# Designs tried in a protein design run: designed miniproteins, single chains, continued (4). Part 46

Each design is a single chain, and the fold is of that chain. pLDDT is the mean over its residues in the fold that is shown.

## One batch from the design tools (miniprotein)

Design m13576
Fold by ESMFold2-Fast:
Structure m13576 (fold): chain A 99 residues (1-99)
Amino acid sequence: SEREEILERLREKLREILAQLKAGKPVTVESSEELEEAKEALLKAVAGNALKKAIAENPEASDEEILERALEIVERELDKILEALKEIEEYTKEGKEIK
């Protein structure tokens, strides 16, 4: 379920970023000290990189083809993404206990 939850969240971020890019709007991340904002920033960066790669591989692809390819790229890296999210959570907790 955790993998499915992160994959669905990444799918939502992919659609959001693609829509913003097509509208010519800059993609922004709000600065926050909350753990959830750090996780969101990582997911947004991963989604953005996957979209960039998918577009570079086939610049003439439809939006749906780009999203499908980007999602495929993300799925291949899913285990690494989950570990990175866990490290952010553990780092934030450890930093709070030490400081």
Scores: mean pLDDT 69

Design m13577
Fold by ESMFold2-Fast:
Structure m13577 (fold): chain A 78 residues (1-78)
Amino acid sequence: MDTQLKNANDNRDAGDAYEAKKDYKLAAEYYKTAGDSFNSVGLKDKAIESYTKAAEAAKKAGDEELAKKAQENLEKVK
């Protein structure tokens, strides 16, 4: 439980760091992984936030497939 929550926070922070560097593709990948980890520990609101950020970052990167996957994950959590 603790390990998954730490991994979720670490991946969210990595996503934030890559977004600050304008590396939107890596930001999207890390936010998606954070969403998966938050969802696995039952933190639904944080999972929704992370998947939303992943979809937005993927769109900024022009990665339509990654944006679609993040949006599908967001819909499954809701």
Scores: mean pLDDT 83

Design m13578
Fold by ESMFold2-Fast:
Structure m13578 (fold): chain A 79 residues (1-79)
Amino acid sequence: AEAAAREVERLRRQAEAYRLNARTAQENREVNLKKAEEYKSDPEKTAEYQRKAELGDRMLERLEARAAELEARADALAA
């Protein structure tokens, strides 16, 4: 019981950390999209910032998926 409770707490804390990182990734993605728009007159810079935004989008998806997996595992242990 005690060990299971500690594991649930650890998993939820880890999920929280992934969600925090996901928020940062989302903010960075939005900054890169804004930069792509700002540099529309420069095709090379536009392409660079669009690629960075795409990488950020993929990272965001992975971080959110990990957080969801950890929460689901914690929920199963807490049930």
Scores: mean pLDDT 86

Design m13579
Fold by ESMFold2-Fast:
Structure m13579 (fold): chain A 90 residues (1-90)
Amino acid sequence: SMLEEAKKLLDSLNREFEVVEIGEGKYLFAPISGSSYAIILDEKNKKFTVVNLVTGESEEFDSVEEAFEHWVELVNEQNKKVGLPPLEKK
């Protein structure tokens, strides 16, 4: 399922995510590490949204892989601005 695919990709970052159902077939993947960026999976519309939890700014993607890559890019840009290293890739 799309939910299981998303979980596997997020687990590959070696980080823990809280998965919260926020509506019917709609799930929030929030990193426990305190990142301001999260991913929303909408199974009904087959859409993945990367959202800034502080500003509410969001961008929508048609695949888990595209949303995941954008999330990594945003987190790495945030980390760079505050002097933290980039996310480790497996």
Scores: mean pLDDT 74

Design m13580
Fold by ESMFold2-Fast:
Structure m13580 (fold): chain A 66 residues (1-66)
Amino acid sequence: SEAVEEAKRLLKELEPQITEAMRLAVDGRLDEARKLGQEIRDTILKRLVEKGYSREEAEKALDEAS
């Protein structure tokens, strides 16, 4: 689906932030890793909604892309 392809593209664009969140988690900084992970998720959902997808479609697409 187009929404899943767009979610995958956004995940690739945010790969540096995702890598940072993973590094924080490995370092035991779980609260900071969780906060950054939530910010990444919110950013992707916002971008998908701005492109015309519903919130529900955006959440489903991100879950399928992950």
Scores: mean pLDDT 86

Design m13581
Fold by ESMFold2-Fast:
Structure m13581 (fold): chain A 90 residues (1-90)
Amino acid sequence: RLEELVERSIAALREVQAALDGPQSVLRAKIQEAALLISEVISAAKPEQRPLVMEAAQHLGAAARAVEEGDFAAAAEHLDKAIATLERLR
């Protein structure tokens, strides 16, 4: 259900945070897992919830871009914002 998908998405984002100083292949895989889960949340969300989920998706996208640019501080900040945004759906 939506609540389970939100919790799994938050857990996946925390896995991305934990992987930031690890191997880049693992980090990229964790980003893809989080992106797929957030996509499922968008599909399951009510119309009034979608702006918050889209905001979280945009922060994950910005974090992924920061990773490719080697800006891990910006990546960490965007991941924090993505998690905080999804927590507002609780």
Scores: mean pLDDT 86

Design m13582
Fold by ESMFold2-Fast:
Structure m13582 (fold): chain A 58 residues (1-58)
Amino acid sequence: MTKFEYAKKLLEENGVKLSDEALRTLINFVLSGLGESTDLSAEPSEKEKEALKKFFTP
């Protein structure tokens, strides 16, 4: 599962609708805040999963 797919799944599970462009922008914002790679086609680390989950889960 890619970083993009993981974040998209989190949004779908929480009933949130975003365009793919908006989602990419928000993922890049979260990951850059961690100093991590913004390669959205790569698999997320546990640290990146937790950051994305915290950001996208109410």
Scores: mean pLDDT 77

Design m13583
Fold by ESMFold2-Fast:
Structure m13583 (fold): chain A 88 residues (1-88)
Amino acid sequence: SSTQDTLNSIISNTDQQVQQMIDNSDITQQQRDQLNTIRDTNIGFMRSTVDRMISRNVDSSTAMRIVNDQSQQIMDNIQDQINIIRSR
């Protein structure tokens, strides 16, 4: 559906932005590997959330709000982790 395509685009864009944040960070490879594990877990959770909302016929506006909120939380969390690492 057009809604599912839009939600999948938000997930893909979030994944790309998080990858760019990690790759552009002045941190060690071990620290990047740790952040990529967090990324994989969080993006996987977004995909599960989308699948559940689609299967339950959640309305598009509600689904969009939830997924955009998750996207922002994930990006904020990754940025916070990078900032903590860089302050050590």
Scores: mean pLDDT 89

Design m13584
Fold by ESMFold2-Fast:
Structure m13584 (fold): chain A 65 residues (1-65)
Amino acid sequence: MELTIAVVEVTAATLKSLGVLVSLEIEGNKVTIRVENASEEDKALLTTAQKNAAAAGLELTVEEV
């Protein structure tokens, strides 16, 4: 779905602006985001992103490096 891709792009841009995004992988409806030096605030943002992604029919996995 086009909306699902837009949600992922916005999330990736936000994490990149925070300096914590290491990598982003998209395979159909499955997304893996890897982060480094994530603060408690960044982890809260990632939890919110996972909830929003699930509501959009997307499987979002977060890995801390």
Scores: mean pLDDT 74

Design m13585
Fold by ESMFold2-Fast:
Structure m13585 (fold): chain A 73 residues (1-73)
Amino acid sequence: MVLEYPAYLAEDGSVFVEIDGEWVDADKFLTALATEVNPKFEIKIEETGEVFETLREAAEKYPGKKATLTITL
């Protein structure tokens, strides 16, 4: 199963994901999910289409940009 969530890469290096209309910390969300399942995830920058497998690399290269978080279960 594939799940997609809107994401935002903040200028301070934080990453947020929109779940049910609420913006939550992506690292906390993924950590919680990993306790229940073994997810694969990637983050795609909306403006460029570039894909990253780590939140940190995406946020460091594209601060202030919108992205899509894709989770494969």
Scores: mean pLDDT 81

Design m13586
Fold by ESMFold2-Fast:
Structure m13586 (fold): chain A 78 residues (1-78)
Amino acid sequence: EVEELLEEIRRAAEERDTKRILELTDELIQVLKPSPAEAARLRRLGLELATAVDQGDDARIEELLERLIRFARELAER
């Protein structure tokens, strides 16, 4: 479930689909049910990722994907 959403976010980034990144980030929040502070951080990471994708900054996309995936996995574990 979480891993499937993370793979879809990675694919959306590869396809330069900023709208899909934001939609999947919201879906990830619904699945994880994090605290309000954790949800705000996930939304911020999703927005930063969408911005990097829109700008075509491949290095920034990779960095933000890693941060988003790591944080989401931490939330899924506990």
Scores: mean pLDDT 86

Design m13587
Fold by ESMFold2-Fast:
Structure m13587 (fold): chain A 61 residues (1-61)
Amino acid sequence: SPETEAKIKKLKEELDKYLAELARVQREMDASPNPSPELVARYRELKAKIEKILDEIDKLS
């Protein structure tokens, strides 16, 4: 349906944004042998959000 297509498009746009942010956080983590607990927490949060979006896209596809 057009509604489902619009929702998938929005989810893919959100996915792209979170993937870009994850790449930035990963670079910051790679720059230090001991990344801060806050940086590690942000990485885990982004991974969880990405997994949720991928699950939602899969369920709609």
Scores: mean pLDDT 86

Design m13588
Fold by ESMFold2-Fast:
Structure m13588 (fold): chain A 74 residues (1-74)
Amino acid sequence: SMMDELLEKIKEEMEKKLKEIKEKADRENWSTAEFFSEAWKAIQEIVEKYKIKDKEVMEEFDKFFLEKLNEMLK
C-alpha cells in the first residue's frame, strides 16, 4: 500500500540518519547520552518533516528507533 511504501522510505531515512550520527559519535567520542540526545532530535525532525499524525505509524517508528538504537549501542 502507499502507507507501507511511505513507512519503508521513512525508516530508510531514519536508519541512514542514525548511522551518520553514530559515525560522528564514534569519531568525536560522544557519551551514550550525547548519542541518544542527538539521535532522538534527528528522529523527531524526520517525523515532523513528514507530518506524521497517525498513532499506529508513530508507534511503529518509536519501535524501529529503539530497535536500531539498541543495535548501535552493542
Scores: mean pLDDT 80

Design m13589
Fold by ESMFold2-Fast:
Structure m13589 (fold): chain A 69 residues (1-69)
Amino acid sequence: SAADDIARARSLLEQAKKYVDEGKIDEAEKLLNEAERLITRAAIHGDVDGARELGKELQEIRKKLEEKK
């Protein structure tokens, strides 16, 4: 369900933040890519607001990750 996708994406974003802080760039990128897939699917299935919220968080985490490259 969209709700399950949002919950999973949220967990992945929290783990990705930890990996970025630890300098584990490759691991963080893999989690961000999976979270993006789940966020996109949630939006298609009707949770546009949840997807928008997590999409903004994803973008901020990606920005921090790129700064560490």
Scores: mean pLDDT 87

Design m13590
Fold by ESMFold2-Fast:
Structure m13590 (fold): chain A 72 residues (1-72)
Amino acid sequence: SSLVKEAEKLYEEMLELVKRYLKGEISEEEFDRRYKEIGERLQEILKQLSEDEQKELQTKYNEGMTKLYEEA
């Protein structure tokens, strides 16, 4: 599904944003603004996906977040 691929890309953008924030490469204000923008767009896509697709995407994101914090 093109929507699943778009959601995967948005989750990857969120992970990259978190990574940049943890490295001090962006301000808290810029992080909050961009994270909100990505999150709003992601929510619009997620409501069009099945519960199984949403769960798989969330699991991948959680694994990515865990890895980022373990490397910090």
Scores: mean pLDDT 86

Design m13591
Fold by ESMFold2-Fast:
Structure m13591 (fold): chain A 85 residues (1-85)
Amino acid sequence: SKEELAREIGEFAAELISRSPVVESIDLEVKGDTAVVTAKLSGDETTARVIAAEIKRELESKFGDIAEVEVEVDGNTVTVTITVK
């Protein structure tokens, strides 16, 4: 199902983010075809934007054909939204 696929990609994204030493917390929410990963980082918005760009590149490289990946940065919070096509 799209929900199961969204969950799998979301869990992959959460683990990928968790490997960064600057991550303070991660939350994963799955609803229908969409997974949202929210990560709180130590440091400033510039650091968060660099990490966000890296995560987006990695996820689009692996899952871009089957899912849409959007990444937003607000201060030191990174939100990754994954929508299964």
Scores: mean pLDDT 86

Design m13592
Fold by ESMFold2-Fast:
Structure m13592 (fold): chain A 100 residues (1-100)
Amino acid sequence: MKVLTEEEVERALEEIERNAEAMREQGVDENVIKAQKYYNLAAIYEAQEKLEKAKELLEKALEYLKKAKDVKGSYVVLAALENKPEEQLKKYEEYLAEKK
């Protein structure tokens, strides 16, 4: 997997936050906004190989995705669910246990 530099991560974190605010201004459902935010944050930390942090953020994303599953027209919710985040969490748990 691609490993990001600290500066690239900081830039990505700021962009994720700005995108969340822009979506809120456009009237997007708050659960969709939070699901997208935490899902993207988890992906950034996974790219840094910080799997424990990525797992925490993916668990938060899943919580909001479950609340937003019935939101009409949300491609981000559908795409995130199709990536089977529950299976991804299990892979993180197994990898972290073996890495010890």
Scores: mean pLDDT 71

Design m13593
Fold by ESMFold2-Fast:
Structure m13593 (fold): chain A 93 residues (1-93)
Amino acid sequence: MIENMTEEQKELFRKASEAYRAGNFAEAEEYAKKLEELGDYELALEARLQILAAKGASLEDYLELIDKYEEVFGDRELAEEMKKALEEYAKRL
């Protein structure tokens, strides 16, 4: 449910995606933080999960990030959806 995304939020998400694909993880994290500062914590979480994937992070690292998101923003439904999506993604590899 990200119906109120601005063009700026979409651009920041794209820039984060391009940065982590290029191995510029610090730059990608900066764009993810900008998304969070704009109040789009869902896109910020998505960007950070993708950064972890590009780094070759463990399943534990993804789960810690999702759990931290749940604790900070209180969105248990989104946290459970993200965990399920991660498990489905792992099955496709």
Scores: mean pLDDT 75

Design m13594
Fold by ESMFold2-Fast:
Structure m13594 (fold): chain A 74 residues (1-74)
Amino acid sequence: MQLVVTVTTEDANLDEVVAVARAVEGVEAAYKSGTEKKIIVVVPSGQEDKVGDALKEKLEEKGYEVTVEKSMLG
């Protein structure tokens, strides 16, 4: 399953956001999307809520404002 993380913080360093996401337990892959404010995070099926909550907590601890949503693309 894929999660879409939208970063609403102005001038956010998406390379740092991707690095933080990759460090979260349960994240299989993380990469920048085709937009400057979104990253895609690949997680195991059934772990979306747990990993999504951990992602939001870790990014907010670093001062980023984010929304985490399940991918509409499947």
Scores: mean pLDDT 77

Design m13595
Fold by ESMFold2-Fast:
Structure m13595 (fold): chain A 84 residues (1-84)
Amino acid sequence: MEEEMRRAAEELGRENAALAEADPEKVREDVARGERLLAEAPESQRPALEVHLAAAQELLRGTEEGRALEAAVAAARRVLEALL
C-alpha cells in the first residue's frame, strides 16, 4: 500500500511538473480550486490537501520564478550590449 502510494505520488509529481512548464495558468487554476476545497474540507482531510496544495504551489513558483529570472538576465545582457 505505502509503496503503491509512493509510486502514485511520484507519477503525479512528474505530471504536475510537465503541466507547470506547459501551462502554468492551468496549475494556478488548480491551486485556486485546491484552496477553496481546503477551506470547506473536514478537519481529517485538511493535512493531506495542504501537502498537495503546497507541492503544486512550489512547482508553480519554480516555473514562474525561473521565467522571471531568465527575463531579468536577458534584459541585463541587452543593457550591457547597448553600453558597447
Scores: mean pLDDT 61

Design m13596
Fold by ESMFold2-Fast:
Structure m13596 (fold): chain A 100 residues (1-100)
Amino acid sequence: MFDQLYQQMVQRFRHNPDVRQGQVLDGMTRISIGMQMFDVAQRQIDQIFDLSRQSTDPSVRHFLMGLGHRSMGDLFRAQGDFDQSDRHFQQSVRHFQQSI
């Protein structure tokens, strides 16, 4: 379900430069988390949120917010903070639903 929603949004926004930059930052964030470079990961997530705030398209804003919160969820989970992780994953789902 969640992966299908994400793929539908990726197809919808595939030509949007802010979405493409957000997806690159999301990929870089995953690498940073895997390497335990948590401060670098946080800065990359902050850049995703900045892209969201700069976007004039509400659907693009919600998609980028969804990416940012999903990455925050992954970051907190990697650090063992499961309560904060769950809250960010819930925010991610909410934002992705609003991007449709």
Scores: mean pLDDT 84

Design m13597
Fold by ESMFold2-Fast:
Structure m13597 (fold): chain A 87 residues (1-87)
Amino acid sequence: SMLEQQRAALREDVARLEKEIAELEKNDPSDPRVQKRLSGLYSRLATALAELKRLGGDATVEEIRQAAEKSPLANKETIDRLIAELE
């Protein structure tokens, strides 16, 4: 079904983002450029996980929260709002 295809595509996006994050995390974590790129990747990961959960995929609220905490969405109010939209 189209829904299964959309979930599969999102799972592939999640896997790709996780690989990019893991590779970037091998760099110096104190480098501001590394921190900025990681924040962007974690923001995209949080969005992909939230969409996957919305479509009935196996993404958890905890995974979404963890990704969001490491993104530009790292303030509690923004994270709480993102999660509330899924409940």
Scores: mean pLDDT 78

Design m13598
Fold by ESMFold2-Fast:
Structure m13598 (fold): chain A 111 residues (1-111)
Amino acid sequence: SPEEKLKKAEELILEGKEDEAIKILELVVQESEDPEIKLTALVYLAELYLKTGELEKAKKILEKIAEEFPDTATGVVAKEILESGNLSPKTRIGKDGFLTEQEQKILEKLS
């Protein structure tokens, strides 16, 4: 399931297996109908692409977040980053709102 794949991707991020995590997160984005699971996977993908310096791929994920989640704090931040034009490996999107302890741990690992 997309939820099980997301958990596997989180484990891979914590293990430093970033390329494997990216592949699974892309499947979560394609397969998930749950907006929270999909948004979490998109945030992890954007942070991974920023960390690896794949700025054009990060930009495409930010565009998807801004388009599909415009009414979320995360979507607003994604739009602001895109409008600034200052995308770099130091850029952080984060996930606003009440993060689970696990989600916070993953985002800290990606920072």
Scores: mean pLDDT 83

Design m13599
Fold by ESMFold2-Fast:
Structure m13599 (fold): chain A 62 residues (1-62)
Amino acid sequence: MDKEELARKGELLATLGVILAEQGQAEEGLRMGKEGSRLLEEAGDKKGGENALKATQEAAAR
């Protein structure tokens, strides 16, 4: 997977993580958000990965 594909997949998983957490599936949302964050870091977007994880954690806290 090239870096552009990793970043795109990371963003999609991070978005899904936030949506799941907001719908009350906090544990599953956090799992998806962590994976999205990891893929963003692998793509070279460390700050995007940190922001994605923080957004998912905030959504999970309601």
Scores: mean pLDDT 80

Design m13600
Fold by ESMFold2-Fast:
Structure m13600 (fold): chain A 60 residues (1-60)
Amino acid sequence: MKYKATHDIIASSPDQLTIKKGDIIEVLERLPGPWVLVKNEKGETGKIPEMALKDSFEEI
């Protein structure tokens, strides 16, 4: 399922994905702990906080 970012999310480590407002992402899997693995439209993958998916994205 696809989501559109409503806010910028800045990666703090190399395994996290930096996301800009308006970017579309797809959730690939749930990771251990409060993380989800996502892919952007460029094909880049990385983890984001699960709470950010609820608070900073709209489902499309």
Scores: mean pLDDT 80

Design m13601
Fold by ESMFold2-Fast:
Structure m13601 (fold): chain A 108 residues (1-108)
Amino acid sequence: MTPMEAAVEALRGAREEARLALEAEKKGDYDTATLHLGIAADLLESAYDAALTLAASGVPLPEEVRRLAEETRRIALELSKSSNPAVKERAERAAEEAERVIEVADYS
């Protein structure tokens, strides 16, 4: 897998995990929402490492990297409004990790 393929795959996974977290939170399943947000944040960290490697190598990041990170951040910010403190904390972390990916994409 190339660093570009790794970044895109990790971001697609992060967006899916964030969506699953949102659906779980809507059902009041806060444990499941917290689990999916944790996985999303870890996938965003992997995407950040891959994107940083590409940027350091002078390889332009595809628009898909920024778009997927922005979509994931949007979902995480919605979840950060949760009344459940654990969901809120994990959502804030996921949003911060997504923002790091966006910043690398904007600077490359």
Scores: mean pLDDT 88

Design m13602
Fold by ESMFold2-Fast:
Structure m13602 (fold): chain A 65 residues (1-65)
Amino acid sequence: DELRRLEQQLEEVHRALVEGRNGSKVAEFTVTDPDVQRRVAEHLTRLTRELERQGVYPTPRSSPF
């Protein structure tokens, strides 16, 4: 399930940001379905707000989807 795998990667990135690390070795993920792409965008939005709430921000080199 692509969504579940992407969600796991987002969780890993979130944890890395909290620990002050970059996702140096992040597995490549493929999003082909528009429904999955929309869900990934929603997950990113939710994750971003959660990070802001915790006072943790992405690295300055991060780019949006």
Scores: mean pLDDT 56

Design m13603
Fold by ESMFold2-Fast:
Structure m13603 (fold): chain A 80 residues (1-80)
Amino acid sequence: SKLEHQREALASFEADADGLFALARAHPDDQAVRDQVIAGLEHGLQLLDQFEKTVEDPELKARIDALKARLRAEIAALRA
C-alpha cells in the first residue's frame, strides 16, 4: 500500500519533469519559457528532496536520485 502510493507519486514527478523538458524544447529561443522551466525544475528538486526522506525502499531511492541528477543536468543545460 505505502510502497505502491510512493511508486505512483514518483511516476507523477517523472511525468511532470518530462512535461517541463518538452516545454523547453518546444520554445528553445524563449527566455520567459526557459526561466519558467528552470523555476519548475528547481521546485521539483525541492519536492523530491522532501519525498526522498519518506522513502525506505532502495530501488525507489535510486530512481529518485537518478531523477534529481537528470533535473540538475537539465537546469545546467538551460542556464548555459
Scores: mean pLDDT 89

Design m13604
Fold by ESMFold2-Fast:
Structure m13604 (fold): chain A 72 residues (1-72)
Amino acid sequence: MPPLDQFWYSMYGEDGRTPRNGARAPGLAVFREQRRAGDPEADARLLQLVLDPYGSGNPSSEAAIEMLSQHL
């Protein structure tokens, strides 16, 4: 799996759809749709967002949610 998909699986569980701690950030399914849309910066942008707050088990920061919402 792409590195971003693996990250989302760790946060959203093995099915990648249900947030493990009720996070409202897009799950793996939504991330895959963004990539299918053919946004050339989607992977780079999402990688920056998921890595930006150094914190395992933290599904997203406000900045990450805002940027992902713009992609949706």
Scores: mean pLDDT 49

Design m13605
Fold by ESMFold2-Fast:
Structure m13605 (fold): chain A 112 residues (1-112)
Amino acid sequence: NMEELRKLAYEKLEENFGKEEAEELMEKLEKQDEETQKLFIDFVVHLDKAASEEQRELIKLTLELILEGKSLEEIRKEVLEKAKKFGSEELIKFAEGLVGTVEVIRNSLKNS
């Protein structure tokens, strides 16, 4: 049920970013095409609470790039470049995980 998944996505966004940012992201989501909405919702429902501010920033950037309709290659480039600027191998691995999740979901939606 898309309505129930949308509610779960909102709860996950509020947990990570607070109510105001969650509402802004959901408003932007409603303006996107069906494929982008499905990718965004499926990505968000798989998010755990960020363990650091830097993880939160990487998640936020990934979400914004999805909402902008960026390609997987553009998402990979921007998210990994931001992770590299933090100078942490752990954050680079986290960013690789975020991009990998986007790729898996896109592939799943295409084959479903």
Scores: mean pLDDT 86

Design m13606
Fold by ESMFold2-Fast:
Structure m13606 (fold): chain A 87 residues (1-87)
Amino acid sequence: MDEERFEEAVEKLIEALKKLLEKEVEKKVAAEKDEKKKEELRKFVEENLPKMVETIREQAEKLAKEKGLEAAIEHLEKLTKQTEELI
């Protein structure tokens, strides 16, 4: 049960961060007039998003090992809520 809650918490944080990143990219693309720079920005995001997801999962697993699953879930849920407030 805690392992399922942990995976759900990680997935929700990743979802929230993806939405925040999408908002930031849309804002930068709207402000940019150079089509080449717009494409470079989109490519950079596409190339780096999988690495960010990997890093989040690794950090969450490390927190779970150091503090336990319940503490990790609480921390991830708090980060998700804070991230959603920025969207």
Scores: mean pLDDT 79

Design m13607
Fold by ESMFold2-Fast:
Structure m13607 (fold): chain A 87 residues (1-87)
Amino acid sequence: MLTPEQKEAALKAVEDLREALKEDGVLTPELEKMLEELREAIEAGDLERAAELTDELLEKLKELGASEELLQAVERFRQEILQLSKQ
C-alpha cells in the first residue's frame, strides 16, 4: 500500500507529465483521458493498472513523435511506479 507521501509524490509526477505533454504539443484529448485514468489508478493504489496505463501512454507518445526528453520522463515515471509496486 502506498504511504500518503508516496501517493502525493506520484500524483504530482502525473501532473508534471501532463505539463510536459502540453509543452511538447502532444496533449491530445485521448492522452489527457489516459493521464486522468492514471491519476485515478494511483489514487486507488492500483499500481498494476498504473504501470499498464504508463506503458500504453509511452507507446502512444512514440506514435505521435514525442521528444526524446518526454519519452525519457515517462520511462522514469514507469520505473518509479514499478519500484513502488515491489516495495
Scores: mean pLDDT 83

Design m13608
Fold by ESMFold2-Fast:
Structure m13608 (fold): chain A 90 residues (1-90)
Amino acid sequence: ALNAALAAYKAQIAANPTNATAYVNLAVSLLNLGKYNDAIANANKAIELDPNSSLTPTAYNNIALAYAELGKSDKALSYLNKAQAIQSKL
């Protein structure tokens, strides 16, 4: 199921490279597969493409969780704080 989801999101990105939602969904799927560095890269791409998206807090939370799993606690806390700051504005 996750491998099929990865293929689908990659196809969406190939069809529309500015689809920030597809990058967030790809990052979530990569996180679930333990591909933490790939998850961080795709979540950052989503934020770059649409920093005002309602999914931007989700992207920051995914980056925070990936850094926590990589043992980078300071980075994890920094990104968690970014997610919370945006959620407080919504």
Scores: mean pLDDT 84

Design m13609
Fold by ESMFold2-Fast:
Structure m13609 (fold): chain A 71 residues (1-71)
Amino acid sequence: SIKEEVEKIIEEVLEFFREESKTQPLSVAAQRAVKLLEEKTEDFPKEVQEEAMDLFHRRLEELIDELRREQ
């Protein structure tokens, strides 16, 4: 289903962000992750792209908060 495919893409993009955040500033890692999500979802309907981006941003905020707490 599209929902399962979107969830898998978001998980892959968040893993990309985790790896990038090891060598890049968090802002740069986030920008690169957003671009990757846009590229991976470009063939989906606009409504699905918007829902994927909203879900990604929520999970990204949670992950950034987690990383800040580990400092």
Scores: mean pLDDT 84

Design m13610
Fold by ESMFold2-Fast:
Structure m13610 (fold): chain A 79 residues (1-79)
Amino acid sequence: MEEGKKYYEQGKYEEAIEKYEEALRKEESPETIANLALVYADMKKFDEAEKYLVRGVILFPDSEEIKKAVEEIAKIAKR
Protein backbone atom coordinates (compact mmCIF):
# COMPACT_ATOMS: atom_id res chain seq x y z
CA MET A 1 0.00 0.00 0.00
CA GLU A 2 2.75 2.53 0.93
CA GLU A 3 4.57 1.75 -2.35
CA GLY A 4 1.44 2.58 -4.37
CA LYS A 5 1.06 5.91 -2.56
CA LYS A 6 4.73 6.74 -3.22
CA TYR A 7 4.34 6.15 -6.98
CA TYR A 8 1.08 8.14 -7.03
CA GLU A 9 2.80 11.12 -5.33
CA GLN A 10 5.60 10.93 -7.94
CA GLY A 11 3.04 11.05 -10.80
CA LYS A 12 3.90 7.47 -11.78
CA TYR A 13 0.27 6.47 -12.19
CA GLU A 14 0.80 3.14 -14.00
CA GLU A 15 3.23 1.95 -11.30
CA ALA A 16 0.84 3.19 -8.57
CA ILE A 17 -2.03 1.19 -10.13
CA GLU A 18 0.17 -1.95 -10.26
CA LYS A 19 1.06 -1.65 -6.55
CA TYR A 20 -2.53 -0.88 -5.47
CA GLU A 21 -3.87 -3.81 -7.53
CA GLU A 22 -1.27 -6.04 -5.82
CA ALA A 23 -2.45 -4.75 -2.41
CA LEU A 24 -6.09 -5.31 -3.45
CA ARG A 25 -5.31 -8.97 -4.30
CA LYS A 26 -3.95 -9.47 -0.75
CA GLU A 27 -6.78 -7.59 1.01
CA GLU A 28 -9.82 -5.83 -0.47
CA SER A 29 -9.83 -2.66 1.68
CA PRO A 30 -11.69 0.66 1.31
CA GLU A 31 -8.35 2.55 1.44
CA THR A 32 -6.87 0.59 -1.50
CA ILE A 33 -10.08 0.90 -3.57
CA ALA A 34 -10.27 4.66 -2.82
CA ASN A 35 -6.61 5.14 -3.83
CA LEU A 36 -7.09 3.19 -7.11
CA ALA A 37 -10.12 5.37 -7.97
CA LEU A 38 -8.12 8.55 -7.19
CA VAL A 39 -5.17 7.48 -9.41
CA TYR A 40 -7.53 6.79 -12.34
CA ALA A 41 -9.28 10.16 -11.79
CA ASP A 42 -5.93 12.01 -11.86
CA MET A 43 -5.22 10.22 -15.18
CA LYS A 44 -8.62 11.59 -16.38
CA LYS A 45 -9.84 7.98 -16.71
CA PHE A 46 -13.13 8.74 -14.99
CA ASP A 47 -14.88 5.57 -16.23
CA GLU A 48 -12.28 3.43 -14.44
CA ALA A 49 -12.39 5.69 -11.36
CA GLU A 50 -16.21 5.29 -11.24
CA LYS A 51 -15.92 1.47 -11.47
CA TYR A 52 -13.68 1.38 -8.38
CA LEU A 53 -15.90 3.87 -6.49
CA VAL A 54 -19.00 1.75 -7.24
CA ARG A 55 -17.12 -1.34 -6.01
CA GLY A 56 -16.11 0.53 -2.85
CA VAL A 57 -19.65 1.79 -2.16
CA ILE A 58 -21.10 -1.73 -2.61
CA LEU A 59 -18.48 -3.45 -0.41
CA PHE A 60 -17.93 -0.65 2.17
CA PRO A 61 -21.05 1.63 2.07
CA ASP A 62 -20.21 3.44 5.34
CA SER A 63 -16.47 3.85 4.69
CA GLU A 64 -15.12 7.37 5.29
CA GLU A 65 -12.27 6.61 2.85
CA ILE A 66 -14.75 5.85 0.03
CA LYS A 67 -16.88 8.93 0.86
CA LYS A 68 -13.78 11.18 0.77
CA ALA A 69 -12.67 9.61 -2.54
CA VAL A 70 -16.10 10.37 -4.08
CA GLU A 71 -15.81 14.03 -2.98
CA GLU A 72 -12.18 14.39 -4.19
CA ILE A 73 -12.92 12.76 -7.59
CA ALA A 74 -15.93 15.09 -8.07
CA LYS A 75 -13.54 18.01 -7.38
CA ILE A 76 -10.94 16.65 -9.87
CA ALA A 77 -13.64 16.17 -12.56
CA LYS A 78 -14.62 19.88 -12.29
CA ARG A 79 -11.02 20.99 -13.04
Scores: mean pLDDT 81

